# Designed miniproteins, single chains, continued (5), part 80

Each design is a single chain, and the fold is of that chain. pLDDT is the mean over its residues in the fold that is shown.

## One batch from the design tools (miniprotein)

Design m18948
Fold by ESMFold2-Fast:
Structure m18948 (fold): chain A 115 residues (1-115)
Amino acid sequence: MATLDEVIEAVQSLVGDVLRAAYALGDPEAFAEAQKALDEINKARGKSREEALETIEKVVKRISDIVRRLFPPELADRIEAILKEFVERVKNGELTPEQLRAALAEVRALIDEAL
């Protein structure tokens, strides 16, 4: 199963992808929200498992909100579905490193195709 540290690194990577998208699309409000998401996920390191999972869920929700702001509904819905499944698997301790990498690659590909 993926470690909590691997999950935090994955969420940091997702925030990086959203920061890049907000910059490319010229949306300073979305960029500022993504910077807040990055600060929040960075604080998850060194927290208890319960507190880290709560932070991960909050940050992923913020990523979903930013994605809905930046992209057409059809693309935003697809990314949100991937992120929702990701969070559920993390909470249940069922996320493998392979599933983690696949989810990251899929979200990044969807963002890159839209830019």
Scores: mean pLDDT 85

Design m18949
Fold by ESMFold2-Fast:
Structure m18949 (fold): chain A 61 residues (1-61)
Amino acid sequence: MAVDELIRALRETQSEEAIRFLAKEAGVDPEELRAALQAGDDEKVREIVTKAIENIVARER
């Protein structure tokens, strides 16, 4: 799955559960991810989501 697809879904839904999950996997504060989404800071959102996916993939291996 493309990181951009996850970012698009997050912006559309802004699910508290999804925000908390991704922030925890990326090792950042959920409020930081929420603030980036509200500000439309695509660079910050992409950085956090990418880090979360990398950490998830590393843990599964």
Scores: mean pLDDT 78

Design m18950
Fold by ESMFold2-Fast:
Structure m18950 (fold): chain A 100 residues (1-100)
Amino acid sequence: AEEEAVRLLEEAIEKAEEALKLAKEKGESEIVIKFIEKAIEEAKKALEAARAGDRKAALRHLMYAEANLFGAYLLAEDEEVKELVLEALRKVGEADVALQ
């Protein structure tokens, strides 16, 4: 379960970083870019906590990552950016389930 959560978080971070790169290339608003950047920061903190076996900290940071990805999804204008953000959201949700 924890090994699965680590893998899913690594995949979520990869998709969020792809979304960030594309968002910058497509000229997405600064608020969308900041939401994706904050989601990556929080997902990385969740990954560190999960690797350390700190489930409570991992779940807390996952909640913040999910909230920021959802904000980016709602405000993004480019469909490819939305798709990458949604994929990252799904991976974060799967990691949350794996930690429970």
Scores: mean pLDDT 89

Design m18951
Fold by ESMFold2-Fast:
Structure m18951 (fold): chain A 71 residues (1-71)
Amino acid sequence: DAAERAAREARARYADKLPPEYLELKRQIEEYLLKQGVPREEAERLALEAAAVKLVMDEKKKEYEELKKKL
């Protein structure tokens, strides 16, 4: 649910405007899913969601590291 909401929010905010490093990750995941026999439309959706979740997780990790630095 939290990850699902984060993915939806990131998808709405970024759509295909993900930062270059996350666009590259998306393409890699998409390629992997296509090799597994996942249909292109499904692979594209899943890859976008996975990349968006990774982006949100990395942002949260960065915030946590920043807070630790102040302690």
Scores: mean pLDDT 74

Design m18952
Fold by ESMFold2-Fast:
Structure m18952 (fold): chain A 70 residues (1-70)
Amino acid sequence: PLEIGKFYARTALAYARKGDLEKAIEWIEKAIEYFKDNPEVVEELRKALEALKAGDVETAIEHLQRAIDL
């Protein structure tokens, strides 16, 4: 169900907002694997992942929110 994949992305968003970047990255990677057949969602999740690895939490939150809203 779509709800499980969105749960992964929402969990990543919650950790990113808390400043737990390591756990946020882990949950984004789980969301990417779940949505592997949906290129639009994967693209937004990958942009969020790259932003978190660069320490840009604000940009990561923006892309995570876009992925959830797709």
Scores: mean pLDDT 84

Design m18953
Fold by ESMFold2-Fast:
Structure m18953 (fold): chain A 101 residues (1-101)
Amino acid sequence: MDSALQWLMVGQSNYKQGKYEEAIENFKKAIELDPNNARAWLNLGNVYYKLGKYEEAIKAYQKAISLNPNNSQAWRNLGIVYEKLGKTDLARQYFEKADKA
């Protein structure tokens, strides 16, 4: 049976190659097999961010931090997305969370 880790590895490979749609499918498959995999949610958010799909990126990052609140990378990336959306005060709050995680 395919493992969540195998789909994570394939997704990361496709992401590094700029194959963002394939990476999304692979990370979604990892999440289907292990919905509590914070790394899969973080990686899914990263791909959505690269595609400019900021609302989808926010949802994926929020899921990653709900599963692992000490993931400073997820908090920081969420702040970056809110900066891109012009929500400067909200971005600052998430950067403060990243520094404390």
Scores: mean pLDDT 87

Design m18954
Fold by ESMFold2-Fast:
Structure m18954 (fold): chain A 67 residues (1-67)
Amino acid sequence: SLEELLKELEEALLNAKSPADEERIKMEYTVKLMELTKTLAEQGEAQVKFNELLKKIEEKRKKELEG
């Protein structure tokens, strides 16, 4: 499901060791999300959730660096 794929993406991004690795993961999961979605509307929804997840991970990293 979309939710399962997004959870897998979150785990992969949290374990990324470099910015290059993170971009590779993003590209890989973008393809998987597009293949999972059957309509442009579903693809748009998936992209919004994907971007929200990326922002959440970035904010979490900022807090870890600040502590």
Scores: mean pLDDT 75

Design m18955
Fold by ESMFold2-Fast:
Structure m18955 (fold): chain A 73 residues (1-73)
Amino acid sequence: MLPGTIPKSEEELEKEILRALGDMYVGIANLLEKRGAPGEEVAEEYYKAAEYYEKAGDLERAEEARKKAEEAA
């Protein structure tokens, strides 16, 4: 457990972790694009990012990631 976390609730901390996972998958997608990976592979990572942002309640970033996935596919 992470004691001393104030003022964030456990739910807020969980959402922060989910956002970080979304950011990680966006980073993977960007790296794959730079390496010239197939668009379908890039799109898959953006869709994963969108799922994590949606779970975090960050619908704006989820929409942006989904749009990038659709553009990459």
Scores: mean pLDDT 80

Design m18956
Fold by ESMFold2-Fast:
Structure m18956 (fold): chain A 79 residues (1-79)
Amino acid sequence: MEEALRYLEEAARLAEEAGNEEAARYVRKAIEALKQGDIETAMRYLEEAVRAAGRLPLEERRRILEYVFKAAEAIKASM
């Protein structure tokens, strides 16, 4: 779980640096849900973050999605 939170913090930072406040906002909501143990809500917010990141140039989108997917895999591995 701690590993998933670290990946999501990095994804939020990258989204903020890329100027995608919407993607950063959804990643931060996923972090909050995950801290509450609400995995279903966290995964929904990650899906919204992926959708928001899709509006960025391919290179910036790829880095954000890499960390979002690493977080999702770490969450699944903890279930």
Scores: mean pLDDT 80

Design m18957
Fold by ESMFold2-Fast:
Order: structure tokens, then C-alpha cells, then sequence
Structure m18957 (fold): chain A 61 residues (1-61)
């Protein structure tokens, strides 16, 4: 549905903003391994949501 697509797009946008902030903190911290791991986890989540979004958009087209 359009609502489901909009919700996923919003979640992806928020997640990308979090990843960008963590990347900035990662560089500022001198490459803290804990921040690196968190960035990897969120990036994996973002990839999963992006695949879901593409599948929904394909079904709607």
C-alpha cells in the first residue's frame, strides 16, 4: 500500500541519518571499534529495509 511504502521510506530516511551521525562520531573518536560495529549493524538493517521497499514498489508498478 501507499501507506506501507511511505512508512518504509521514512524509516530508511531516519536510519540513514543515524548512520551519517555515527560515521561522523566514528571519525571524531579516532575510529572506535564499538561505533564501527554499530554502523555495520544499522547499514545491514538499512539494506534489508531497502530491499523490502523495492519489492513493494515493484508490486505497485
Amino acid sequence: SAEEIAALEREIEELLKEIEELKKKYEESGRDPELEEKIKELSKRNAELTRELLALKRAAA
Scores: mean pLDDT 83

Design m18958
Fold by ESMFold2-Fast:
Structure m18958 (fold): chain A 57 residues (1-57)
Amino acid sequence: MLAVATAPVPKLNEDELELLPGERVEILEEVDEEWVRARSLVTGEEGLVPKSYLVPV
């Protein structure tokens, strides 16, 4: 599933993914109700992202 970051996503822990606003990601897995594991389509990096920062495309 494709999604777009709606705001800057900071990398606070090494397991998290840093994203710029408008950056496209592939959602790989729902970890829980607040977090997904995603891959950046720009950098190819994978990590945890809060669901609230992402809008499905």
Scores: mean pLDDT 82

Design m18959
Fold by ESMFold2-Fast:
Structure m18959 (fold): chain A 68 residues (1-68)
Amino acid sequence: SAADQLRALKEEVEKDPDFEATLVGDDTLVVKQTGDIRKLIGLALRVIGDYPSLSVSIEGDTLTLTAV
């Protein structure tokens, strides 16, 4: 399910200490990055390719992933 994908992404992203990931409800993952914005952009592009059931939004240093 999309919720299972968001939980798996949270666990994966949290392995990098430059990322903070927070689940909001069962349908939204908010990822904040400190330092190099290119890491956040790279994550967004990977999610767009691998997780078509997730909506991707970037605002400043924050990436929001929402189940659609």
Scores: mean pLDDT 81

Design m18960
Fold by ESMFold2-Fast:
Structure m18960 (fold): chain A 104 residues (1-104)
Amino acid sequence: MKEELAKKGEEYEKEGKEYREKGEEYEKAGDTEKAVEYYRKAGEHFRKAGELYEKAGDLEKAMEAYANAAASYRKAYSLSGDEELLEKAIEAQNKALELRKEIE
């Protein structure tokens, strides 16, 4: 069960990285609307990876995934001004900080 959760987490993390890369590509191309969409998708996938890793008991991977989610949401916020994305970034960052304390 935990191994299956970790494997699903890895799948979401991989998809998150792919979406982040597309967000970076569209940002460089000046396509702000698509950049925001892909950074938002990256944030959601990294957040889901974090949840799955946390349930699997892999706190280090969960912390990294939540930190990546926060970074992706902050990037989407910086391009859009969408306060909902800032809220999601803060939530993900707080989760990463909480997990860091559990690892120390």
Scores: mean pLDDT 89

Design m18961
Fold by ESMFold2-Fast:
Structure m18961 (fold): chain A 59 residues (1-59)
Amino acid sequence: SKKDRDLGDKYEKQGDYLKAGQYYSNASVKAADAGDLDSATEYGKKSKESFEKYAEKKK
């Protein structure tokens, strides 16, 4: 949903990549459930990128 995407963007800007990844993942799942495969793919990619940034920060 737009809410989960907006929260993902907000937390990514704050450097909270774990929360950003979680919200983007939720947005991806909801988009897929709604049949919006383009948005689901985009948000899934953003979720993966956010989790990768989180993992890098934890090194």
Scores: mean pLDDT 82

Design m18962
Fold by ESMFold2-Fast:
Structure m18962 (fold): chain A 74 residues (1-74)
Amino acid sequence: SMEEEDERLAEILRREAEGAEEELLKNPDAELARRLAERLEGLAELLKKEGYEKAAEAAREAAERFRELAEELE
């Protein structure tokens, strides 16, 4: 179902975001963090329009964390 897909996508997005965050902590790159935030913001908007609310929320939360990380890595 779409609801099961939404939960699965949210879980995938959280895991991928965690991995990317760990990589950025090992190899700091403020520009990459900022680009990831921008892409995740766009993805969140698209997911929300398609009805994937949980996945959209996961993407939005990840985008916020990458924005914060980009600022700290400056």
Scores: mean pLDDT 87

Design m18963
Fold by ESMFold2-Fast:
Structure m18963 (fold): chain A 80 residues (1-80)
Amino acid sequence: LQTDIDIGVLDVAAATYKVGLLNEAKRLGIPEEKRQELLARVDAVRDRYVADIKAGKPLEEVQAGFRRDLAAIDAEVRAA
């Protein structure tokens, strides 16, 4: 059950981030194709960290890595 709870925490974080990312990308005039690409990158990051949770990695470690990787996507949005 802890694995399911930890995955749920990542899912909520990813969903919340995607809403904010999509709104910011639309505000910056980023085209739909690029916005969909960015959303797919968030999903790929989420899938990687879900695999880490399933492998028994602590949630705190996984969340730290997840936030770092999302910060890289933010940097790409700001550079676009």
Scores: mean pLDDT 82

Design m18964
Fold by ESMFold2-Fast:
Structure m18964 (fold): chain A 85 residues (1-85)
Amino acid sequence: MEEQVLKELEKLREEAKKAVELMKKGIEEGDKEKFEEGKKLLEEVLERVKLLKLMVEGKSEELEKRLEELEKEIEEEKKKLEEKW
């Protein structure tokens, strides 16, 4: 269980990074379609992080903390990029 959750967390972090890069590229190129595509992907990752956090709630404080950190990072970066568009 814990090893599977850690692997999923790493995968979610990588997907979030790709979504952020797509949003940044959309801003740099003035391509609203790329920006919206990246935003949608980032929102999907955020939903999956929240679901995974609910699954580990009360079972592992360390995993809860790592998921909470990832959730905050995604929300902060998303808001920052939305302000720049």
Scores: mean pLDDT 82

Design m18965
Fold by ESMFold2-Fast:
Parts: structure tokens; C-alpha cells; sequence
Structure m18965 (fold): chain A 60 residues (1-60)
């Protein structure tokens, strides 16, 4: 999986969880676990988590 693909998946997953009533921290934590489960690198996970957090903060 490319870094760009991971970032897009993270944003969509985090937004879905946030819209379902999860907090920003809970949404981002769930995304981190999911990315690690599918074998994303630590660097990709870190970048995806930061971008997802920014995305939700800009929306909130």
C-alpha cells in the first residue's frame, strides 16, 4: 500500500468514526490500529494518523 493510499483510507475511516459519535482521539486511535493490522510501516502509520487528526480538527 502506498503512503498516499494509506492517508486517504485514514481520513475516510476517521471521518466515518467521528460522524458515528466517536471523539477525534478515539477515531484516530482506531485508524492507527487498523493500519498496523494491514501491515503499514510505522512511518506511514504516523503520517496517516497526523493527517487524519488534522482533517477532523479542520472539520470540527
Amino acid sequence: MSEEEALELAKRAAETLYDAGFSIEEAVRNVEFALREIGASDETVKKAVEEARKWLEEKA
Scores: mean pLDDT 80

Design m18966
Fold by ESMFold2-Fast:
Structure m18966 (fold): chain A 62 residues (1-62)
Amino acid sequence: MSGLELAKTLVELYEEGKSKEEIVEELKKLGASDSMVDQIAKANEEEFEIIIEIAKDVIESS
C-alpha cells in the first residue's frame, strides 16, 4: 500500500468514528505492514492523535 493510500484510509476511518482497534484491523485487511499496524496499535490516545495529524498533512501535501 502506498503511504498516501494508507493515510487516506486511516483518516477516513477515524472521521467515520471507528475506534483505534477497528482502524488497525481495517489497515491489516488492506495490506498495511505489520510494523506500521503494531506501532498504531501500541500508540496511546495522544500519540494516535499525532499519527492522525501526520496522515492529514500527507494527504494535504499530495
Scores: mean pLDDT 78

Design m18967
Fold by ESMFold2-Fast:
Structure m18967 (fold): chain A 115 residues (1-115)
Amino acid sequence: SIEEAIELFLEGLKYFEKGDYEKALELFQKALDLLPKDHPLYEAFKLAIGALILFSKGDYETAEKLFKEALKLLEEVLGKDHPLVALMKRLLAKVYEAQGKLEEAEKLYKEAEKI
């Protein structure tokens, strides 16, 4: 189901934040397998997974672009106050920190805390 896909993706993001990339990728794949390929969440999840992989490889500039695209789709589908949007904002903030964009990172952390 769509709801189960969202929950699996949320759990995957939590494992990614803990540094357990193997478990994160397993959960992300299970989430994608539950979504129709033409669903907006399928594209959002693919963009987010791509961004996470690029972030782990140190390609922060491309990761930033993909996270921004994923976040836009997630906000449109789930609404700005969804827990997945909050987690995605925290991950984008980490990408900004990795680039030395500390002011942009702080703004996103504050936005995520309000959710």
Scores: mean pLDDT 86

Design m18968
Fold by ESMFold2-Fast:
Structure m18968 (fold): chain A 70 residues (1-70)
Amino acid sequence: SLPGAFKTTVSKEKLDEATRRLARVAAEHPGDYDALKEEIDRLYKEGLIDKTMAESLKAAIDRARAAQAA
């Protein structure tokens, strides 16, 4: 366990949990970019990802959405 925390990056365990939850949403709601963004917001709120990771993931989803619309 860590005492105070210098914490800009989440632990591997939290990242593994975040990855599993995003993969589940993607499998259950294929092509539903709004559902993926909602899950990213939940992951950030629960502290499973940091703000930079949340912004990066949302940007990737927006790019995928634009590509699908083309």
Scores: mean pLDDT 75

Design m18969
Fold by ESMFold2-Fast:
Structure m18969 (fold): chain A 59 residues (1-59)
Amino acid sequence: SAIDEAEEYLKRADEHEKKRDFMAAVKDYSKAWELLKEVDPKRAAEVLERMTELSKKIF
């Protein structure tokens, strides 16, 4: 399902974030956001906010 696929991207993003690979983390969070935005808008909003916070660390 889209939710299961999004969970895999969120797991990968978390691993990248722990390694301070913020560019890779944002990319995987972006994929999770695309999957969640139609099926779980509240969770998608949380992912989008996390991506925004991480982007500030990149730039």
Scores: mean pLDDT 83

Design m18970
Fold by ESMFold2-Fast:
Structure m18970 (fold): chain A 61 residues (1-61)
Amino acid sequence: SLSPLAQAVRDALLAYFAGHPDLDPETADRIIDLVERWLKEQGFPDEEIAALRDALRAARA
């Protein structure tokens, strides 16, 4: 399960993507990559980062 902070990050990005439907796919992927990198630097577990990434990418499909 996602930590409260990871859930907040997920929910904020999902809301952002929903509010910006015309967002370029390459820009959206860069945002996801930057968030993954930041979470890794904060010491989040790889499995939690993967779950967050999968949720964000699914919302963009």
Scores: mean pLDDT 80

Design m18971
Fold by ESMFold2-Fast:
Structure m18971 (fold): chain A 88 residues (1-88)
Amino acid sequence: MEEEELERFDRRLSAAIAEGQGATLTPEQRADVEELRKEHPEAYELLKRRAGQVRSGRDLLRTMVEAARIAGREDLAKRYEAEIQALE
């Protein structure tokens, strides 16, 4: 079950990245998602629920900001907000 959920999330992220940039998650971003899954399950539930709604790289980054804030990780939220600004 956990493997299936991770595979679905990765597939949705890959599709969203392809629509927005054609790139994959950085090693840092993957580590952040894994940390949220293990240490902040409420934040990971938000990521999981919104994965199906992500249509662009910007949507992905916005979702990461919200998840980081739920986790109390303002450092991550600020980093992802900066990545959103870089897309403009």
Scores: mean pLDDT 68

Design m18972
Fold by ESMFold2-Fast:
Structure m18972 (fold): chain A 56 residues (1-56)
Amino acid sequence: SMEAEMLARVKAALLQVHEVFGEPPLSEEELEKKARTILAAARAGREAAREIAAER
C-alpha cells in the first residue's frame, strides 16, 4: 500500500539521520512510533496548507 511505502521511506530517513550524527540506531519499536507520528503530522500540515490555498 502507499501508506506502507511512505512509512518505510520515513523509517529509512530516520535511520540515516542517526547514522550521520553517530547516534545508536533506533529500535524497530521506536522507528515505528516516530515514523507514524511524523507521517501523521506531515499529512495534517499538507491538509492545512491545502485549505489555506483554497481560500485564495
Scores: mean pLDDT 78

Design m18973
Fold by ESMFold2-Fast:
Structure m18973 (fold): chain A 60 residues (1-60)
Amino acid sequence: MEEAQKLIEKGKQAEKEGNYKEAYQYYSKASELYVKAGDLESAREAGRLAHQAQQKYHAQ
């Protein structure tokens, strides 16, 4: 799903800028789109990235 993949890329860019809150939001939206598409493995990967970004966001 191209939209979800673009959100993952935006999340990675946000992380490079130190914007972990934005990264968390992008990864969370990507995970939701993958769930709607029935791609549960990609949804789990996006959820893992969101969880990691959330931990970094909480640390700052």
Scores: mean pLDDT 82

Design m18974
Fold by ESMFold2-Fast:
Structure m18974 (fold): chain A 55 residues (1-55)
Amino acid sequence: SASREAGRLLREAARLFEEGRFEEAKKLVQKAASLFGVEAETPEEAERKGVAAVL
């Protein structure tokens, strides 16, 4: 469930980054990362820290 929620949040964050809504996107990345007990501000950083996104 955490992986599925993280995937959903990271997907939405990626779209917000593409739209230039960086502050809102960062909040979603932070939420996804916190589900795995880590901190990140980008999807790439979250994946590097072990946040497994389930599509």
Scores: mean pLDDT 76

Design m18975
Fold by ESMFold2-Fast:
Structure m18975 (fold): chain A 72 residues (1-72)
Amino acid sequence: MLEKGKELYEQGKFEEAVRYFEEAIKKDPNNAEAYAYLSAAYHKLGEFDKAREYLQKALDIDPNIPAVGKPL
């Protein structure tokens, strides 16, 4: 689920990616990476409030989670 979501995200298929990241979270609610990607996908879709909420959840699980989709 997470790997396929990442592939869809990289292809710009953000709505489909969201569905796969949500399924990854349902299987593993402690998957900080899935929350981080879900946040990034919602940000790309213009859903900024949801993006912020899911980023906070990712950081609550793993404070060292890297930013998704931003160059260092």
Scores: mean pLDDT 78

Design m18976
Fold by ESMFold2-Fast:
Structure m18976 (fold): chain A 84 residues (1-84)
Amino acid sequence: GEEEKLKLEAEITLGMALISLGVGKLTKDYDFAIEQLKKQLEELKKLLEKAKELGHEEAAKYIEERIKEVEELIKEVEEKKKLQ
């Protein structure tokens, strides 16, 4: 259904964020990692707005948890960059 599709789109977006984080970590390119994580965060926020507008409360809660995960990853990478 549409709610499952929104959850899947959020999972794919998080997956792309984690791949970009892995690349940045391996190459020590923290600027690349931060840029990609912020891009995926904006995509998750768009999915959240869509879920809320359509009344898909379960998908909205799921997407909010993914947003928090990406925000925490951004903070961790920003702190690592300060130590570079």
Scores: mean pLDDT 86

Design m18977
Fold by ESMFold2-Fast:
Structure m18977 (fold): chain A 57 residues (1-57)
Amino acid sequence: SRGELAERAIELYRRAAAQGNAELARRAFDLYVEAVDGDASLEELERRIEELERELE
C-alpha cells in the first residue's frame, strides 16, 4: 500500500540522515512526499525505494 511505502521511505530517510548521507536522505524524503501526496504508481515507488535500500546497505 502507499502507506507502507511511505513508512519505508521515511525509515530510509532516518537511516540516511543518521549515516550523514545528505543526498540519500533527500532522495528518501522526496519518495516519502511522493508516496503520501504524489501520483506515482505503487510499482514505481517500490522500485525507487528498493534502489535506495540497496544503496544504504
Scores: mean pLDDT 82

Design m18978
Fold by ESMFold2-Fast:
Structure m18978 (fold): chain A 60 residues (1-60)
Amino acid sequence: MKVETSSAAAKAAVDIVLEAYRTTLGDAEAALKALRDATASFDEKDAEEAIAALEAELAA
């Protein structure tokens, strides 16, 4: 995505993966892989923001 609102899409992707992570008993590796796959078509900046947000949540 090239529009600035792609950050909102990145956040939505993170939220979906975090919910999957909670449901799958905390499989962080699977959650990160799913997020990378979901953000493959995002701008690099939006993909990095989504991955960083997920990593921060998983570090809690």
Scores: mean pLDDT 63

Design m18979
Fold by ESMFold2-Fast:
Structure m18979 (fold): chain A 72 residues (1-72)
Amino acid sequence: LVPQLAQLLKHESQLVRQAAAKALVKIGGEQAVKALANALKDPDLDEEGRILARQALKEIGGEEAEKALKEL
């Protein structure tokens, strides 16, 4: 389910993309961080999706999220 939420960052609807990012922030934890980091490495993710994914990682915070942002 968490990887499917990250795939919604590629959705055509801005509202769906924002809702997916918010849901990932609310879930938090290692699974959400890994899903967001994997989404950022997906070549099919557009610039708006990348901005939302980075913002979600910043909002989750913590060492794992910080490391994921630094590796990109």
Scores: mean pLDDT 79

Design m18980
Fold by ESMFold2-Fast:
Structure m18980 (fold): chain A 102 residues (1-102)
Amino acid sequence: AAPRLTPRQRALVEAAREGAKKAIEEYSKKYGVKFKILDFDARPVGDDRLLLRVRIENEKGSVGEAAALLDVRTATPEQARKAGEEMAKKAFDDVLEKEKAS
């Protein structure tokens, strides 16, 4: 079960999830590869931060991961969406590095 999030934290999580999904769809289309989001989780860290994590998988079963930390006191939904996009890019790069190491 996911930790209980405040309405504000939940809004930031949804914005970040939307950003990650959009970036993965763009990368899948651009590179002609299929990626899916395996999970996207969020955890409060102290009183003022939100740790976001994403895991993605390609058609070969290679998994990439990325994380981002948001300051709940100051973060906008726009910043959260951009954080999600950046996480998706890092997770994509992680998949590529793992493929090279194999």
Scores: mean pLDDT 81

Design m18981
Fold by ESMFold2-Fast:
Structure m18981 (fold): chain A 64 residues (1-64)
Amino acid sequence: SMEELREMVEEYLRRYPGMAELLRTDPVRAEEQLVTWLSIEYPDFELSPEVRERIMEIFRELAE
């Protein structure tokens, strides 16, 4: 759900507040680091291309 994805990104930014700035300066590296973190923290989480795109939308919104 959108709410669950939002909670994941909020947790990420709470632990790594500098990642909001990384998203502005190097969005490719920011995405790679978020995906890596999600794979470690949520190993049963399916990272389909559609889910990844949605997560990046949320990441951009929250990094505002």
Scores: mean pLDDT 83

Design m18983
Fold by ESMFold2-Fast:
Structure m18983 (fold): chain A 70 residues (1-70)
Amino acid sequence: MTLEEKLAERLAKEVRELVEKSEKLSEEEKEKILKEVDEILKEIKESEDLYRKIGLVLRLIGLGEDVRLK
């Protein structure tokens, strides 16, 4: 695994934990966010472009912050 993939997997785990512990998110919102996390992680693993991988990692961080702020 690349460094970006390892970071992405760690961030994905943290976002999933934030979603699971959230009392403010509906079950539908939780499912949607978890699906987005899985899709981003898949795109990172399938991409050969380093800059695209970095952009997807930043998107994953943004998703985690959106969950934290709700």
Scores: mean pLDDT 79

Design m18984
Fold by ESMFold2-Fast:
Structure m18984 (fold): chain A 62 residues (1-62)
Amino acid sequence: KTLKIVAHGGKVIKDGKEYKLQPGLVIEITEKHEVEIDGEKATITDKELNIKIILDKFEILE
């Protein structure tokens, strides 16, 4: 089962550095990802790459 999230606003944090997220980025959720959704915000952590994505606006694809 594949879950995909389309990011429309947010940021990417890697190794303590913050990068702007390009709207329309599609993130495919796999077993290496930890996802936390708080209604308004989503946090996606990639445990292998040490990347955290914080989304202020997003869509979940079926």
Scores: mean pLDDT 78

Design m18985
Fold by ESMFold2-Fast:
Structure m18985 (fold): chain A 94 residues (1-94)
Amino acid sequence: SAKEKLEKAKKLLDEAEKLIEEAKKAIEQGDSKKAIELAKEAIRLAREALKLAMEALKDPSLSKKQILEAIGLALRAIGLIFDAELLIEKAKKL
């Protein structure tokens, strides 16, 4: 169901945010390999969440609240992908 897709997308984004924070800490510690691995996993989770949010938007029975939630989750996923890609570039310079 659309509701299950949105709940799963939210959980994946919460996990991606935690990995981004761990990647930032790895950069502070000079661990470029760990930072890159964590950031790549965050991108993978965020891309899966984006796909789920976009698939949910194809459901014609969505409430207005669910449409806004799906759009919000999609934007959150895009932002996390950009943040993680910037962390990978920063880690490569270590």
Scores: mean pLDDT 90

